Designed miniproteins, single chains, continued (5). Designs and how they scored, part 102

Each design is a single chain, and the fold is of that chain. pLDDT is the mean over its residues in the fold that is shown.

## One batch from the design tools (miniprotein)

Design m19540
Fold by ESMFold2-Fast:
Structure m19540 (fold): chain A 81 residues (1-81)
Amino acid sequence: HHHHMEEARREARSFLREQIDREVAALEKIYGKKKAEAARLMLEPYLDEVGPGAWFRRRKALTKVMNMTDEEAEELIEKKK
């Protein structure tokens, strides 16, 4: 059970990282590099979470970044370094 959960988490994490990379790339094309970097940093804590609640938290974080100014995104990047 524990070994099976660890394997599932590794696969889910890999899948989520790929999905986040695709969403970040799309944001970069629309909103620019700074917002894309801020989105990646805000989504990083949620990579290990699974289930509906985790999905809603990731969507909420992504929406916050989309609504940020470039200056707010840059400040977030600086604080997370």
Scores: mean pLDDT 70

Design m19541
Fold by ESMFold2-Fast:
Structure m19541 (fold): chain A 83 residues (1-83)
Amino acid sequence: SQQYRDQAIRYIDEALRRARRRGDDIVARNLEIARRYAQQGQYDQAITYLQRALRLARQRGDSRVARLIDQAISYLRQAQQQS
């Protein structure tokens, strides 16, 4: 589960860097909250905030950020199954 959590955090960090670069403060805020919950092993809360960020990224047409968030969600779901 640690390996999957670490992979999820790496994808969140890349999505966060890209969201900040584009000035998308709402997506960035949701990703920052998700990152904190993921680090604490609170995967349900982390996934909830990632889903919010994903919806916003898709609405804004940011396909790269959306893809990174989808990957982070996938890894957190795998971490949940091992916990």
Scores: mean pLDDT 89

Design m19542
Fold by ESMFold2-Fast:
Structure m19542 (fold): chain A 87 residues (1-87)
Amino acid sequence: MLKTQEFLERNPEIDPVVKRLLEAVAAGDELEVQIELGVIEIRLAVGIPLSELEIEGLEVAREDLRLQGWDALAEEVDRILERAREQ
């Protein structure tokens, strides 16, 4: 089972924006992952920070994206995490 799916089961109360990304990663839906990453980038750009739980969820998702061979999407998550940690 993907680590992202396990994380979702342990954290059902995670914010819906990040939850949709994690659900897309767990489902293996590359297009939906790309769309939801764009939504998170917009959220950060307008000054809404990621919570510690959201950061943990993104770290787990990044690992699963690399396991799927979607290195470009994993690198996009890394850029989001770097930006979020600067706040």
Scores: mean pLDDT 83

Design m19543
Fold by ESMFold2-Fast:
Structure m19543 (fold): chain A 81 residues (1-81)
Amino acid sequence: SLVRKIANEIAKATKYYGTDRKVTPEEAVQLAIEVLKNAGVSLTDEELELIRKVAQEAVERGETLGNVIARMALAVLSYRS
């Protein structure tokens, strides 16, 4: 249920902002927070630090917005496992 909700919100965000758009790490973090909030996920301070690091690394690799958001969401889910 939660994984499906997150996937649906990522799809909505990438449709709205564009899958091929390049973003800053700060933009990616703000969009990931919005995606997760819309899926019913509240982030802890530790998870916020985690997604900031993931965003920085993914953006430096030149990944697209959709991939960057997906990596941040997956990092949170893995951290909670």
Scores: mean pLDDT 78

Design m19544
Fold by ESMFold2-Fast:
Structure m19544 (fold): chain A 83 residues (1-83)
Amino acid sequence: SMMEKEKERVAEVQERIAAGEPLEKLLEEAEKEGNIVVVAAVLARLVAEGKISEEEAAKRLIEFMRKVGVDEEFLKQVEEEIK
């Protein structure tokens, strides 16, 4: 299923993070793929490592979701939750 493929991709990215691959490279790859779940996972790791703030990560995720065509009403709800 598509959901299983997404889970496998997230697991692969987590393994690559554990192996010490640059998070910015993984983020760029995920953004090119349009994979929202992987983008979110890499942004969360950047926050955990102190490389970006939670606010910056949220902003990047919302901008990415808007770019890939996520509904604006849903994005408004996410922005309200983060604020």
Scores: mean pLDDT 78

Design m19545
Fold by ESMFold2-Fast:
Structure m19545 (fold): chain A 81 residues (1-81)
Amino acid sequence: MEERVKNVIDYLEKEVEMLERFIASGDPEEIAFAKERAELLLKIADVILEYGKKHNLSPEILERIEEVKKRIEDLLAKAKA
Protein backbone atom coordinates (compact mmCIF):
# COMPACT_ATOMS: atom_id res chain seq x y z
CA MET A 1 0.00 0.00 0.00
CA GLU A 2 2.76 2.50 0.89
CA GLU A 3 4.53 1.61 -2.40
CA ARG A 4 1.34 2.45 -4.34
CA VAL A 5 1.09 5.84 -2.58
CA LYS A 6 4.75 6.53 -3.46
CA ASN A 7 3.97 5.68 -7.12
CA VAL A 8 1.08 8.20 -7.08
CA ILE A 9 3.36 10.87 -5.54
CA ASP A 10 6.01 10.19 -8.24
CA TYR A 11 3.30 10.51 -10.91
CA LEU A 12 2.03 13.82 -9.45
CA GLU A 13 5.58 15.24 -9.22
CA LYS A 14 6.29 14.39 -12.90
CA GLU A 15 2.94 15.82 -14.06
CA VAL A 16 3.48 19.06 -12.08
CA GLU A 17 6.95 19.46 -13.65
CA MET A 18 5.39 19.14 -17.13
CA LEU A 19 2.58 21.61 -16.33
CA GLU A 20 5.08 24.14 -14.89
CA ARG A 21 6.78 24.12 -18.33
CA PHE A 22 3.41 24.72 -20.03
CA ILE A 23 2.74 27.76 -17.79
CA ALA A 24 6.29 29.04 -18.45
CA SER A 25 5.71 28.80 -22.25
CA GLY A 26 3.17 31.66 -22.14
CA ASP A 27 1.02 29.86 -24.77
CA PRO A 28 -2.67 30.47 -23.90
CA GLU A 29 -3.68 26.95 -25.04
CA GLU A 30 -0.91 25.30 -22.96
CA ILE A 31 -1.81 27.47 -19.94
CA ALA A 32 -5.51 26.50 -20.28
CA PHE A 33 -4.60 22.79 -20.51
CA ALA A 34 -2.24 23.11 -17.51
CA LYS A 35 -5.00 24.77 -15.45
CA GLU A 36 -7.57 22.01 -16.14
CA ARG A 37 -5.00 19.25 -15.54
CA ALA A 38 -3.72 20.88 -12.32
CA GLU A 39 -7.29 21.05 -10.92
CA LEU A 40 -7.58 17.26 -11.43
CA LEU A 41 -4.13 16.64 -9.88
CA LEU A 42 -5.12 18.74 -6.84
CA LYS A 43 -8.13 16.44 -6.26
CA ILE A 44 -5.85 13.37 -6.46
CA ALA A 45 -3.35 14.95 -4.04
CA ASP A 46 -6.15 15.71 -1.55
CA VAL A 47 -7.48 12.12 -1.73
CA ILE A 48 -4.06 10.53 -1.11
CA LEU A 49 -3.27 13.02 1.69
CA GLU A 50 -6.52 12.09 3.50
CA TYR A 51 -5.77 8.39 2.91
CA GLY A 52 -2.23 8.83 4.30
CA LYS A 53 -3.47 10.60 7.43
CA LYS A 54 -6.20 7.99 8.05
CA HIS A 55 -3.74 5.08 7.65
CA ASN A 56 -0.95 6.79 9.64
CA LEU A 57 1.65 6.76 6.85
CA SER A 58 5.15 8.04 7.66
CA PRO A 59 5.59 11.83 8.24
CA GLU A 60 8.07 11.86 5.32
CA ILE A 61 5.42 10.58 2.89
CA LEU A 62 2.75 12.97 4.21
CA GLU A 63 5.24 15.86 3.84
CA ARG A 64 5.93 14.87 0.19
CA ILE A 65 2.17 14.85 -0.54
CA GLU A 66 1.72 18.28 1.11
CA GLU A 67 4.72 19.63 -0.85
CA VAL A 68 3.35 18.46 -4.23
CA LYS A 69 -0.11 19.82 -3.29
CA LYS A 70 1.44 23.25 -2.57
CA ARG A 71 3.24 23.14 -5.94
CA ILE A 72 -0.09 22.41 -7.68
CA GLU A 73 -1.78 25.32 -5.81
CA ASP A 74 1.09 27.67 -6.77
CA LEU A 75 0.80 26.50 -10.41
CA LEU A 76 -2.95 27.23 -10.42
CA ALA A 77 -2.30 30.72 -8.96
CA LYS A 78 0.24 31.45 -11.74
CA ALA A 79 -2.20 30.18 -14.43
CA LYS A 80 -4.78 32.79 -13.31
CA ALA A 81 -2.30 35.73 -13.43
Scores: mean pLDDT 83

Design m19546
Fold by ESMFold2-Fast:
Structure m19546 (fold): chain A 74 residues (1-74)
Amino acid sequence: MRTPFSEEELEEMDELGLSEKQKKIILDIALNPTLTQEEVAEKYGVSKATVSKMREILIELSVKELEAAVKKVF
């Protein structure tokens, strides 16, 4: 899978101490904004609450990045 994120964005994810699975969930949400919370949960075998938490972490990466991610969703 290709990551369209900058080196800075990847470094921020590493600094948050996220597991490989959690990083993949965050990346997939950002890469595939058309995926619903339920679809992501099913794909990774996690609860919808876990996906919601990963989305919160994505938001915390930066306010400007959140604006870009929201635009990609729709």
Scores: mean pLDDT 67

Design m19547
Fold by ESMFold2-Fast:
Structure m19547 (fold): chain A 82 residues (1-82)
Amino acid sequence: STEEFKKILIEEIERAVREGKLSEEVARRLIERIEKAKTLEEIVLAVVETIEELNDEGRKEEAEAVAKAFREAAKRFQESLE
């Protein structure tokens, strides 16, 4: 479900912050976008837009951390359906 994926994705984003790979400011903005999303497609768009914004700002390491959090969340979500 959309709500289950949101939960997993937020957990992976919070992990990236704890590991020092993502700033709390970026995580907060991304989590707010994710919570407002109503569909899985809107969640993907929120993630992609955040990555593009970070890359445009030269924050490439944080952009990679967001991408990694999404990949790990997608993997965990897929495993939950098996």
Scores: mean pLDDT 88

Design m19548
Fold by ESMFold2-Fast:
Structure m19548 (fold): chain A 63 residues (1-63)
Amino acid sequence: MQDIIDQAQRIIDQLRQLGYITDDDAQQMIDHIRQTAKQSPSAAQKQVAAYQQLLDQLLQKQQ
């Protein structure tokens, strides 16, 4: 579970640093992942994977 939170934190921090989300958005996203992981680790993994895909697509657009 902590590994999922750590992975989400890194992805969300990058989205924030790139200016796609605010600090408040980043906190809400992390809180959501923490709550989702308590209910369903599989759903949290899926959400983190979706954030990773979004980040990858946004990074490709900036190249």
Scores: mean pLDDT 80

Design m19549
Fold by ESMFold2-Fast:
Structure m19549 (fold): chain A 94 residues (1-94)
Amino acid sequence: DQSIQNSLNFAISVAQQSGIPQQSQQVIQLADQASQSINNGDYGSAISYLQQLIQQLQETLRQAQQRGAPDDVIRRIRVAIQSIQGSIDTLQSQ
């Protein structure tokens, strides 16, 4: 799904902009696994990976706040979390 892929790409971009390489690597890996699961029609696995992605983005948010990241970076991380949650809701529809 293009909208979910856009949400994943945005999450990757936001994690990279956080300046925390380890968190960026984990976000990229989870986004890739979620994308592959969606492409394979395995929505159960996709939802699991997206939930793990939210946890990693929440950790990215915590570390960014601790490091004094700019307000726009903090806002983008929060938007990414909301976007991924929307993707989970889409996959769980019906």
Scores: mean pLDDT 83

Design m19550
Fold by ESMFold2-Fast:
Structure m19550 (fold): chain A 91 residues (1-91)
Amino acid sequence: SDAERALKLARDALRDARLGIELIKKAEQMTGRESAILYAAGGVLLAGAAANVMIAEKLIRRAEERGEDVSEARKLVREAKELLREAGVEV
């Protein structure tokens, strides 16, 4: 269902946002090539999390129109958006 897909994408977005932020924080404590690699990896994860948030929000709207429960997916999307905004990602 759209609700099940939204929940999965919301979980993936939150996980990737958390990991992306962790990698960027580690990169800030390092120098040279290792720092650059962690910044790049963190950036990719944050971009993927933002994309998953956008798709999850569309699926949440469709699921609500069909009367499906999206409460958990909506909660996780809000948490992911908050983390992404704190990391400077527009969502």
Scores: mean pLDDT 91

Design m19551
Fold by ESMFold2-Fast:
Structure m19551 (fold): chain A 93 residues (1-93)
Amino acid sequence: MEKRKQAEEYAELARKYFEEGDYSKGVAYALLGFMLDPNSPEVYLVLGEDYFKQGNYQESIRMFERAARFGGPKIQERARKLIEQSRKKLEEL
């Protein structure tokens, strides 16, 4: 569905703004993505990546598990690696 591709584009915009430190725009684009596709694996992946950068490893795992649940094989593999990294970081705390 067309809306899924638009949600993916909003996920990429969210990633860009999170990387720039513009959290308000990052969150806004993530929410726009979820409005188009409530199960967007790309939006969950981006949110997980941002939580990981902030040191919130428990929430990053939760987001990555949702990305894996709704995503295809490429997203599932990416999320699996990020969950492993997040669990490692959580054990270091």
Scores: mean pLDDT 86

Design m19552
Fold by ESMFold2-Fast:
Structure m19552 (fold): chain A 81 residues (1-81)
Amino acid sequence: SLLDEVKKTLKEYYEKLIEQTKDPRWKEAIKKFYEFTLKRIEEAVKLVKEGKISQEEALRLVRTPNKKVNEKIKKLLEEIS
């Protein structure tokens, strides 16, 4: 599913960041950012499906630093709207 593709791409992005990070404190912070971002994406998808927020509002709420992740999120939100 598109949601599974989003989750996979997000995980791959954050795993690479963790691998490139030498400081244990920064590794933990990146892991927490990943967990937070994943929960926000799942909640935004739920809210769009329930008609509580627009696709545009959801995209604003779940914006990530990674363009490829953001493009996959946009496609997911378009398909469920």
Scores: mean pLDDT 83

Design m19553
Fold by ESMFold2-Fast:
Structure m19553 (fold): chain A 87 residues (1-87)
Amino acid sequence: MLTEEQKELFEQFIKKVKYEMEVLGQPEEAEKFEERGKELLKKAEKGEISIEELTKKMKELVEELIKDEEERKKFIEEIDALEEEIK
């Protein structure tokens, strides 16, 4: 189950990714990322998925929705860093 601090970190990450995707010209994919990301976060808060599954699913969303390869790599690295920090 996510702590309040871990939840805030993931909420901030989702907001950051959405904003940067909008700047990159992907507003529709940004909205999908926020919607699906918040759903995953809610499941993790309820203990329905692990932190490891949450980060795995977040990386899958990045790979699916972000078209720029360098931005995709950047966000995957940020998710990996978050997972290492909170494990």
Scores: mean pLDDT 83

Design m19554
Fold by ESMFold2-Fast:
Structure m19554 (fold): chain A 75 residues (1-75)
Amino acid sequence: LQSLQDELDKLILKRNLTKIAKTATEIVIERARKNNADQSFIDALEKAGRDLEERIKELDRRIKEVREQVQRLQS
């Protein structure tokens, strides 16, 4: 039980850090567009943002699985 709670805490931390990185990427994209940056650079940033979004989805799925396991063991 304690091991699952520790895993959950670590996953939540990873999710929060990835979300911060995604928000930072969105800010950089907005600044790049306003400064007439090279389109290839903007495209690369947008791809990085999509990759971060997929990582958040994977972490959310794992967090849900671990939470359900903790709830079952506490029931």
Scores: mean pLDDT 84

Design m19555
Fold by ESMFold2-Fast:
Structure m19555 (fold): chain A 103 residues (1-103)
Amino acid sequence: SEELKKEAKRLIEEAERLLREARELLREVDKLPNPSREAVLAAIAAALTAIGALETAEIALKGLETGTISEEKARELLEQARKALEGARELLKRAKELIEESK
């Protein structure tokens, strides 16, 4: 459906945004006198999780556009991507908290 295609595009945009934020946090850690290993690992985990969500949402969008997947399968993939992005947001929040504690 058009609604599922719009949701897939929204999740792709969100995943790209979270990837940029994770990269920015990694650059911020480089400026700290005593960089937290936990902060670095959380930011890396957020980036990897966002990459997985991006790929899942892109697969769902392509499958919907080509008619190769059902709407039910597309909803499943988009729900997986949505949950992954929620996890990425929590990891970014944790990384940011650890960076602030390191200042």
Scores: mean pLDDT 87

Design m19556
Fold by ESMFold2-Fast:
Structure m19556 (fold): chain A 57 residues (1-57)
Amino acid sequence: TDELLKQIENMPNMGLGASLAREYLKQGKITEEQAREALLSMGYTQEQADFIIELAK
């Protein structure tokens, strides 16, 4: 999963990174906590990260 998180964090477009995080979370390849940390690292707020995670459910 660390390799998937690294891929998300290295996205030059934050929108693409968020979409990838949501897709991996939906597929069960990363945890909610890992997705949240990755989104926060990309500059999303806690509320935005939680919203994106909820959309993956």
Scores: mean pLDDT 72

Design m19557
Fold by ESMFold2-Fast:
Structure m19557 (fold): chain A 71 residues (1-71)
Amino acid sequence: SALLEEVRRLAEEMVEAARAGDFEAVKRYARKMHELIERAREEGAPEELIEEMERIAQETDRRSVAAVVRR
């Protein structure tokens, strides 16, 4: 799925930004991920796809918090 590929890409960029201490980039990527998920919901994407995207977002939040704390 192109949507799943995109959310995974944004996830990795968000974690990398967090490790670098670039909090503005972290906010930007987090916003893009949430906007992508909401657009998928609005367009009637399958619930299974939405759940997987949400799972990736939750994992990314945990990884990003860990990276920021290490800052």
Scores: mean pLDDT 82

Design m19558
Fold by ESMFold2-Fast:
Structure m19558 (fold): chain A 55 residues (1-55)
Amino acid sequence: SPEDEVLEATRTLVTSLLREGREDEADAALEQFKAEHPELAEALDRIYEEVRAEV
């Protein structure tokens, strides 16, 4: 679904940025996705928390 594609893209991007130590860019990317998809804000925040805990 389009929703799953956004969540997968977000996870992939923020994982890459956080692994590279680019935390400010990861945060900016999350805020951009939440602005574009406010209906997914809670799911996006959860993905970010999960990725941050893993990296």
Scores: mean pLDDT 84

Design m19559
Fold by ESMFold2-Fast:
Structure m19559 (fold): chain A 66 residues (1-66)
Amino acid sequence: SRAQELGQQALEKVKQGDFYGAGKLIRQGARELDRQGRTDEARRAEDLMIKGQYEEAARVVLEGSR
């Protein structure tokens, strides 16, 4: 799914140390999860990103998509 692709791309950005790029992809992934009715996962990804936990936020986006 689109959210899964965005989550995977965000994880690659985290591995590269590009937290700014990762944050953009996480925000897009959270929006896609919210559109799918996965509001709790979208909210959790955004909360983790605000806390600077970009890898965990990216994983929520990746794993929260079916």
Scores: mean pLDDT 84

Design m19560
Fold by ESMFold2-Fast:
Structure m19560 (fold): chain A 90 residues (1-90)
Amino acid sequence: MEEQEKKAEEAAKELEERNREALERMRQTGLSGTPAEASGAMAAAMVEAHEEAERVTKEVGPIAKEKMEKILRETQEEARRAYEEVLARM
């Protein structure tokens, strides 16, 4: 049990790191592109995050699902804020 929880925590940290990279890519795209491109980058970042969460849940098991869902919710909120920030700077 605890071993699976620790593996889920490590996977969660890895997902958070990947999500931060994706959000940064979205910000950079928005600064040099159009609002449509920034929106597309936001959508792509969320798709990438969901794919990684599914991959981790499949490998680690159901115990990772709740942790992954929490990270996805936080990432979605951060993505919304980052998109608004990019849009305001355009």
Scores: mean pLDDT 73

Design m19561
Fold by ESMFold2-Fast:
Structure m19561 (fold): chain A 97 residues (1-97)
Amino acid sequence: ATILQVNEDVDENTAKEIIKKAEEENAVAILFNSKVKSIDPKALELLDEFSKRKGVEIFLVKNPDIDPDVINLFKKKKIPIFDSEEEALEYLQKRFG
């Protein structure tokens, strides 16, 4: 199964590109990795709507530089947050591998 890793900050345009790539690659999950520092609330709304519509699961890896508002938005939407990239990849391999 294909897991799409995101390693850049996400605005509405980046979210649309992520959605397009996830559809083209038949991704089962999207992982925002430890390099992601910001995600716009509108971008996350588009991604959450896509996730619910297509059954593509979203995951976040926490990092020290991440905007606390991103963590709060993910918690509010009940999207899983991992403390490390290693833990996220192990979980995804067990669930989708």
Scores: mean pLDDT 85

Design m19562
Fold by ESMFold2-Fast:
Structure m19562 (fold): chain A 73 residues (1-73)
Amino acid sequence: AVAEALRAAAEAVAAAEDPEVAQRTLEQMYRSVAPHLSDEERQALAEVLGRAAALAAAGDMEGAKELLTSAAE
């Protein structure tokens, strides 16, 4: 489910100390989950993960985690 993937992504970002690692992990998680999702779920997940990756790239790892956690509700 999208919510489960988002929770796992939030945990992965929290465990990553490097923005590059966080972005790579988010990409890998999307790739593993996307084939099991509908087109609408894929688009929603991609948009949230993209925003989280942008926050991580800007150095806001805590903001990325919070966004993913909130989106998983």
Scores: mean pLDDT 78

Design m19563
Fold by ESMFold2-Fast:
Structure m19563 (fold): chain A 62 residues (1-62)
Amino acid sequence: MEEVTIKALSEGVLNMVTGEMLKPGEVIKGLLVKRYPDGSLVVRDLETGELYLVDPNKVEIL
């Protein structure tokens, strides 16, 4: 599974467990679980195990 580091540039990273958005400038390191046809990603945080829905147009992939 692909390891990715994602930095939120705006409200584009949704915690799928809590329903909260990451704040701009926050970074998660996770495993890429799924890519959707619209370009959206599902990433599992390596520290918490929580799933995040990611808009690729609103993040920087490091």
Scores: mean pLDDT 82

Design m19564
Fold by ESMFold2-Fast:
Structure m19564 (fold): chain A 80 residues (1-80)
Amino acid sequence: KEELIKKYEKEIEQIRADLERTNAELSEVQAKLEQARKDGDEETARKYEKEGATLQIVRAMLEAGLAYLEDVLEKLRKEL
């Protein structure tokens, strides 16, 4: 039981790290997108729109995985 809790805590830490990295990349892409739009560079703007969309999908998947593991971990802790 304790071993399983430790395993899920480590998996949650890994997902949180991946989520932090994805959020940082998304923030950078958003800044570059805004700059391209201000510059009237439609080609560069479209590129960053696609990159942003991909990162949003990755973020959503990581958030879903995190929520699932946190729910499982809470249930395991309540049984203690």
Scores: mean pLDDT 84

Design m19565
Fold by ESMFold2-Fast:
Structure m19565 (fold): chain A 81 residues (1-81)
Amino acid sequence: TVSAVAAAELAEGRELARKLLELVREGGDPAEIRRLLRELGASDEEIAAALDAWRAGDVAGFEALVDAVLARVEARAEAAR
């Protein structure tokens, strides 16, 4: 039903999301966080919002933004069929 390519992209997206949350919790490099968000498929506006939340210490807001991007990847995988 879902294409193998779409399934692989979703799996990679989930790994990127996990790594992003680890970096945020451990106080990782902002440049690395920005790079991984872009790899996940976040827009420039979403990346800016996520970094703003992280700089403000709003980890929950950062996690919500990552989850929203991942949900978009999941929806794209579903639509690919």
Scores: mean pLDDT 76

Design m19566
Fold by ESMFold2-Fast:
Structure m19566 (fold): chain A 67 residues (1-67)
Amino acid sequence: GKKKAIIVSTDEAAGKKLAAMLKKKYPDWEIEVITAPSREEAYALAKKLKEESPEDLEIFVEGIQVS
């Protein structure tokens, strides 16, 4: 399957900008943007997503790639 990337950001515009940059570099990736109400919520969501779907998933929080 295609590699999936999820971008979690407190700023919708910043998240969309990163998504556009990643899509230009990796045009075959499936990219999803999620806007979180706070940085703490963004990291909590990223942790939950990685625990639920650890395989073939890249997660970015506030522009930083996390495990």
Scores: mean pLDDT 78

Design m19567
Fold by ESMFold2-Fast:
Structure m19567 (fold): chain A 95 residues (1-95)
Amino acid sequence: AIDAIIDELLAEVERQGLSADQLLALVQARAAAEPDPEVREFLEEVARSMKILKELRPDMSSAQLLRRAYVITETARKLREIGEEIDEELAKKKA
């Protein structure tokens, strides 16, 4: 479960006082070690979003960057899934 990985990363931030750069490196390392390709791709997208947010919002803490990047990535994937379901339903009504 992706939620469990994000919770573990947030716990490491609290435990170790990780900077944004240290947390980004940890997310990238966790993605590289992930055997599930879908979970790995999700973590890679989170890391990419964190890198962008860090440049746009240097005022945000490392924990805030991770939480914001997670929500952005999850929302984008949910919107894609909803779009696929709508397309399938429309195809069924014309076939």
Scores: mean pLDDT 80

Design m19568
Fold by ESMFold2-Fast:
Structure m19568 (fold): chain A 88 residues (1-88)
Amino acid sequence: SATLQKINQKLSEMGKIMDQALEALKAGDLEKAKELLKELDKLMQETKKLVESANLSPQEARQVATRYTSLSIDRIGIQVEIELEERR
């Protein structure tokens, strides 16, 4: 559906922000990485609201949930890495 395509586009944008956060972390720019994670958190909340308001089929909902969960796990990993770098 058109709504599912919009959700998938937002999930792809979340992935792009995550890649940018990893690049910032690799460059030692912890402040940039932290700001990108805040941007990601806002987009994740907006995406979740869009999913909750969408009349998705069970199959579409499972597909979206899988991608969203994967991104959430990766986000936690980046946050942990930032915190470890800040302690050094």
Scores: mean pLDDT 86

Design m19569
Fold by ESMFold2-Fast:
Structure m19569 (fold): chain A 64 residues (1-64)
Amino acid sequence: SAADVAEARALFEEALALVEEGRFEEAQKLGTRGYILLTEAGEEALALALADRVRARVQEVLAK
């Protein structure tokens, strides 16, 4: 549903904020929940894109 997509987007944005704080385990939990919500909603391409964004940001933070 549109509500599930909105919730998943909010979870991914919170996961990105947690990555900036170095809170990777908490970010992974939120990202996983968001991914599940989007895939269950049939939004596989969006789920992959947002998961890729979080993964890229983790790599950038770890390179510091």
Scores: mean pLDDT 86

Design m19570
Fold by ESMFold2-Fast:
Structure m19570 (fold): chain A 107 residues (1-107)
Amino acid sequence: MTPEELLEKAKEYLKEAIRHLQSAVEALKAGDVDAAARHLFEAIVNLEKAIYYLKQSGTEEAKKRLPLVEEALQHAREGLEAAMAGDTDAAIQHVKRAIELVEKALE
């Protein structure tokens, strides 16, 4: 797999992560904490896979994106912790920040 193919694979995982993060926000707004937690776990897994492929790529484009994805992963984890603690507003804020960071990483 070329460095460019590894970057494209990372972007595929970022697109999957954003879908799960968006679904988590909708679940949180609906008061469905269990559904939100499942979507956040899936988002975290996809963000971790994206980080793996960005590191393997080693391109300047991958290096530029990596800090944004690492920060998004931290916010997704904090969102999950807040959701499980019953802090819905904090959970939504963290998940929305993760979405913004993933969107920037896809530019």
Scores: mean pLDDT 92

Design m19571
Fold by ESMFold2-Fast:
Structure m19571 (fold): chain A 97 residues (1-97)
Amino acid sequence: ADQEEIDALFKAWSYVLKAERALEEGNYEEAIKLAQEAIDIVESLGHPTLALAEAYLVLGRAYEKLGKKDEAIRYYQKSLEISPTNKEAKELLEKLK
């Protein structure tokens, strides 16, 4: 990876961590916004990364807290497409089915 990709991945992970904190604090709309920023950064790199999987997981959890179960299921599935062995994402998806 070149320096631009490394810097972008660091920034994406920074947004994921901020989104997780917003989710823990009950700021679900802010968590969605911050996770979306991480997704936009990773998508600009042209390939999926673990930061994208974690950002989708945060989106799913935030939508679940807002009562939007169909959106939550969709984002948990997107996270698992990137990280098929993620136990947390599997357990969260199974609870909503």
Scores: mean pLDDT 85

Design m19572
Fold by ESMFold2-Fast:
Structure m19572 (fold): chain A 100 residues (1-100)
Amino acid sequence: MNEEKAKEYSYLAGYYEGAAFYLAIEASLLKLDPSTPQERIDKLIAEAEEYQKKAEEYRKKAEEYGPIDNKEYIKGLVDGINETQERLKKEREEEARKKA
């Protein structure tokens, strides 16, 4: 049970850290487009900050149940980046369709 919890929380810590990282990158890229509403950039930054806090909470929980499982953490990190990238790509494609 404790080892399973350490693995679960290690994965979640990685997942939210990866998602937060990619949201921050996307916000930085959108700042280069003057047509992007500031509200959209602010929302991405706020979401990144929220996910970073979740990553820190899950990291602490992982340490409570055992050492951080680096394999699960890295798996979470990759999944968080990929899923956030795919979500934001779909959002960009939807906005492009509205302008076509």
Scores: mean pLDDT 83

Design m19573
Fold by ESMFold2-Fast:
Structure m19573 (fold): chain A 98 residues (1-98)
Amino acid sequence: MKMEVKFESVVTTQSGVRVTIVEMTAGGPADIREVARRMVAKSPDAVRVRSDTADDAELAEEELEREGAKVAAGESRDPETETRGLYRLNKYMLSVRS
């Protein structure tokens, strides 16, 4: 499946971490890996993915972690400065608490 990156921006959190925000269309694992490699090469500290589907955002962030990128946890620290994207709150331990 062909995935396209619609938007890319960098936001600095209150803690000083630079978070790269990537907004993308629905895609497949191969396309997600390609995006992950590009993000790791270009962006230093942390990455957050926004997508129209929670599954795509979650899979993209998992592939980013596998490629060595640090993924920002939206529910834990500075969620307001990270961005509006909360597609994967449960991925980051909320499902463990519930």
Scores: mean pLDDT 53

Design m19574
Fold by ESMFold2-Fast:
Structure m19574 (fold): chain A 86 residues (1-86)
Amino acid sequence: LRVEVTVERTPEEVVIRVRGELVDSVERARELAAGTRAFAPQAERDFLRDYPEGLPFEEVRVTFEELSPETGRLRVEVVVRLRVPA
């Protein structure tokens, strides 16, 4: 498993993207990809729970992308937007 991290900085915010790969059954992977909107809010809440002390997040999003329909291979992307302190 490889995790890719990219950081994009503007004068007003920092956007952190973390990408990882998961493997599940073909049927489950298809369900996750098709139901990304249904799962994203739960995954965002779980991410925030694991991040203590409540930093000023503007947005947290989690998306699932189907990489191979035959193998159940998924890419998960977590996008975190942070406000740059003044």
Scores: mean pLDDT 63

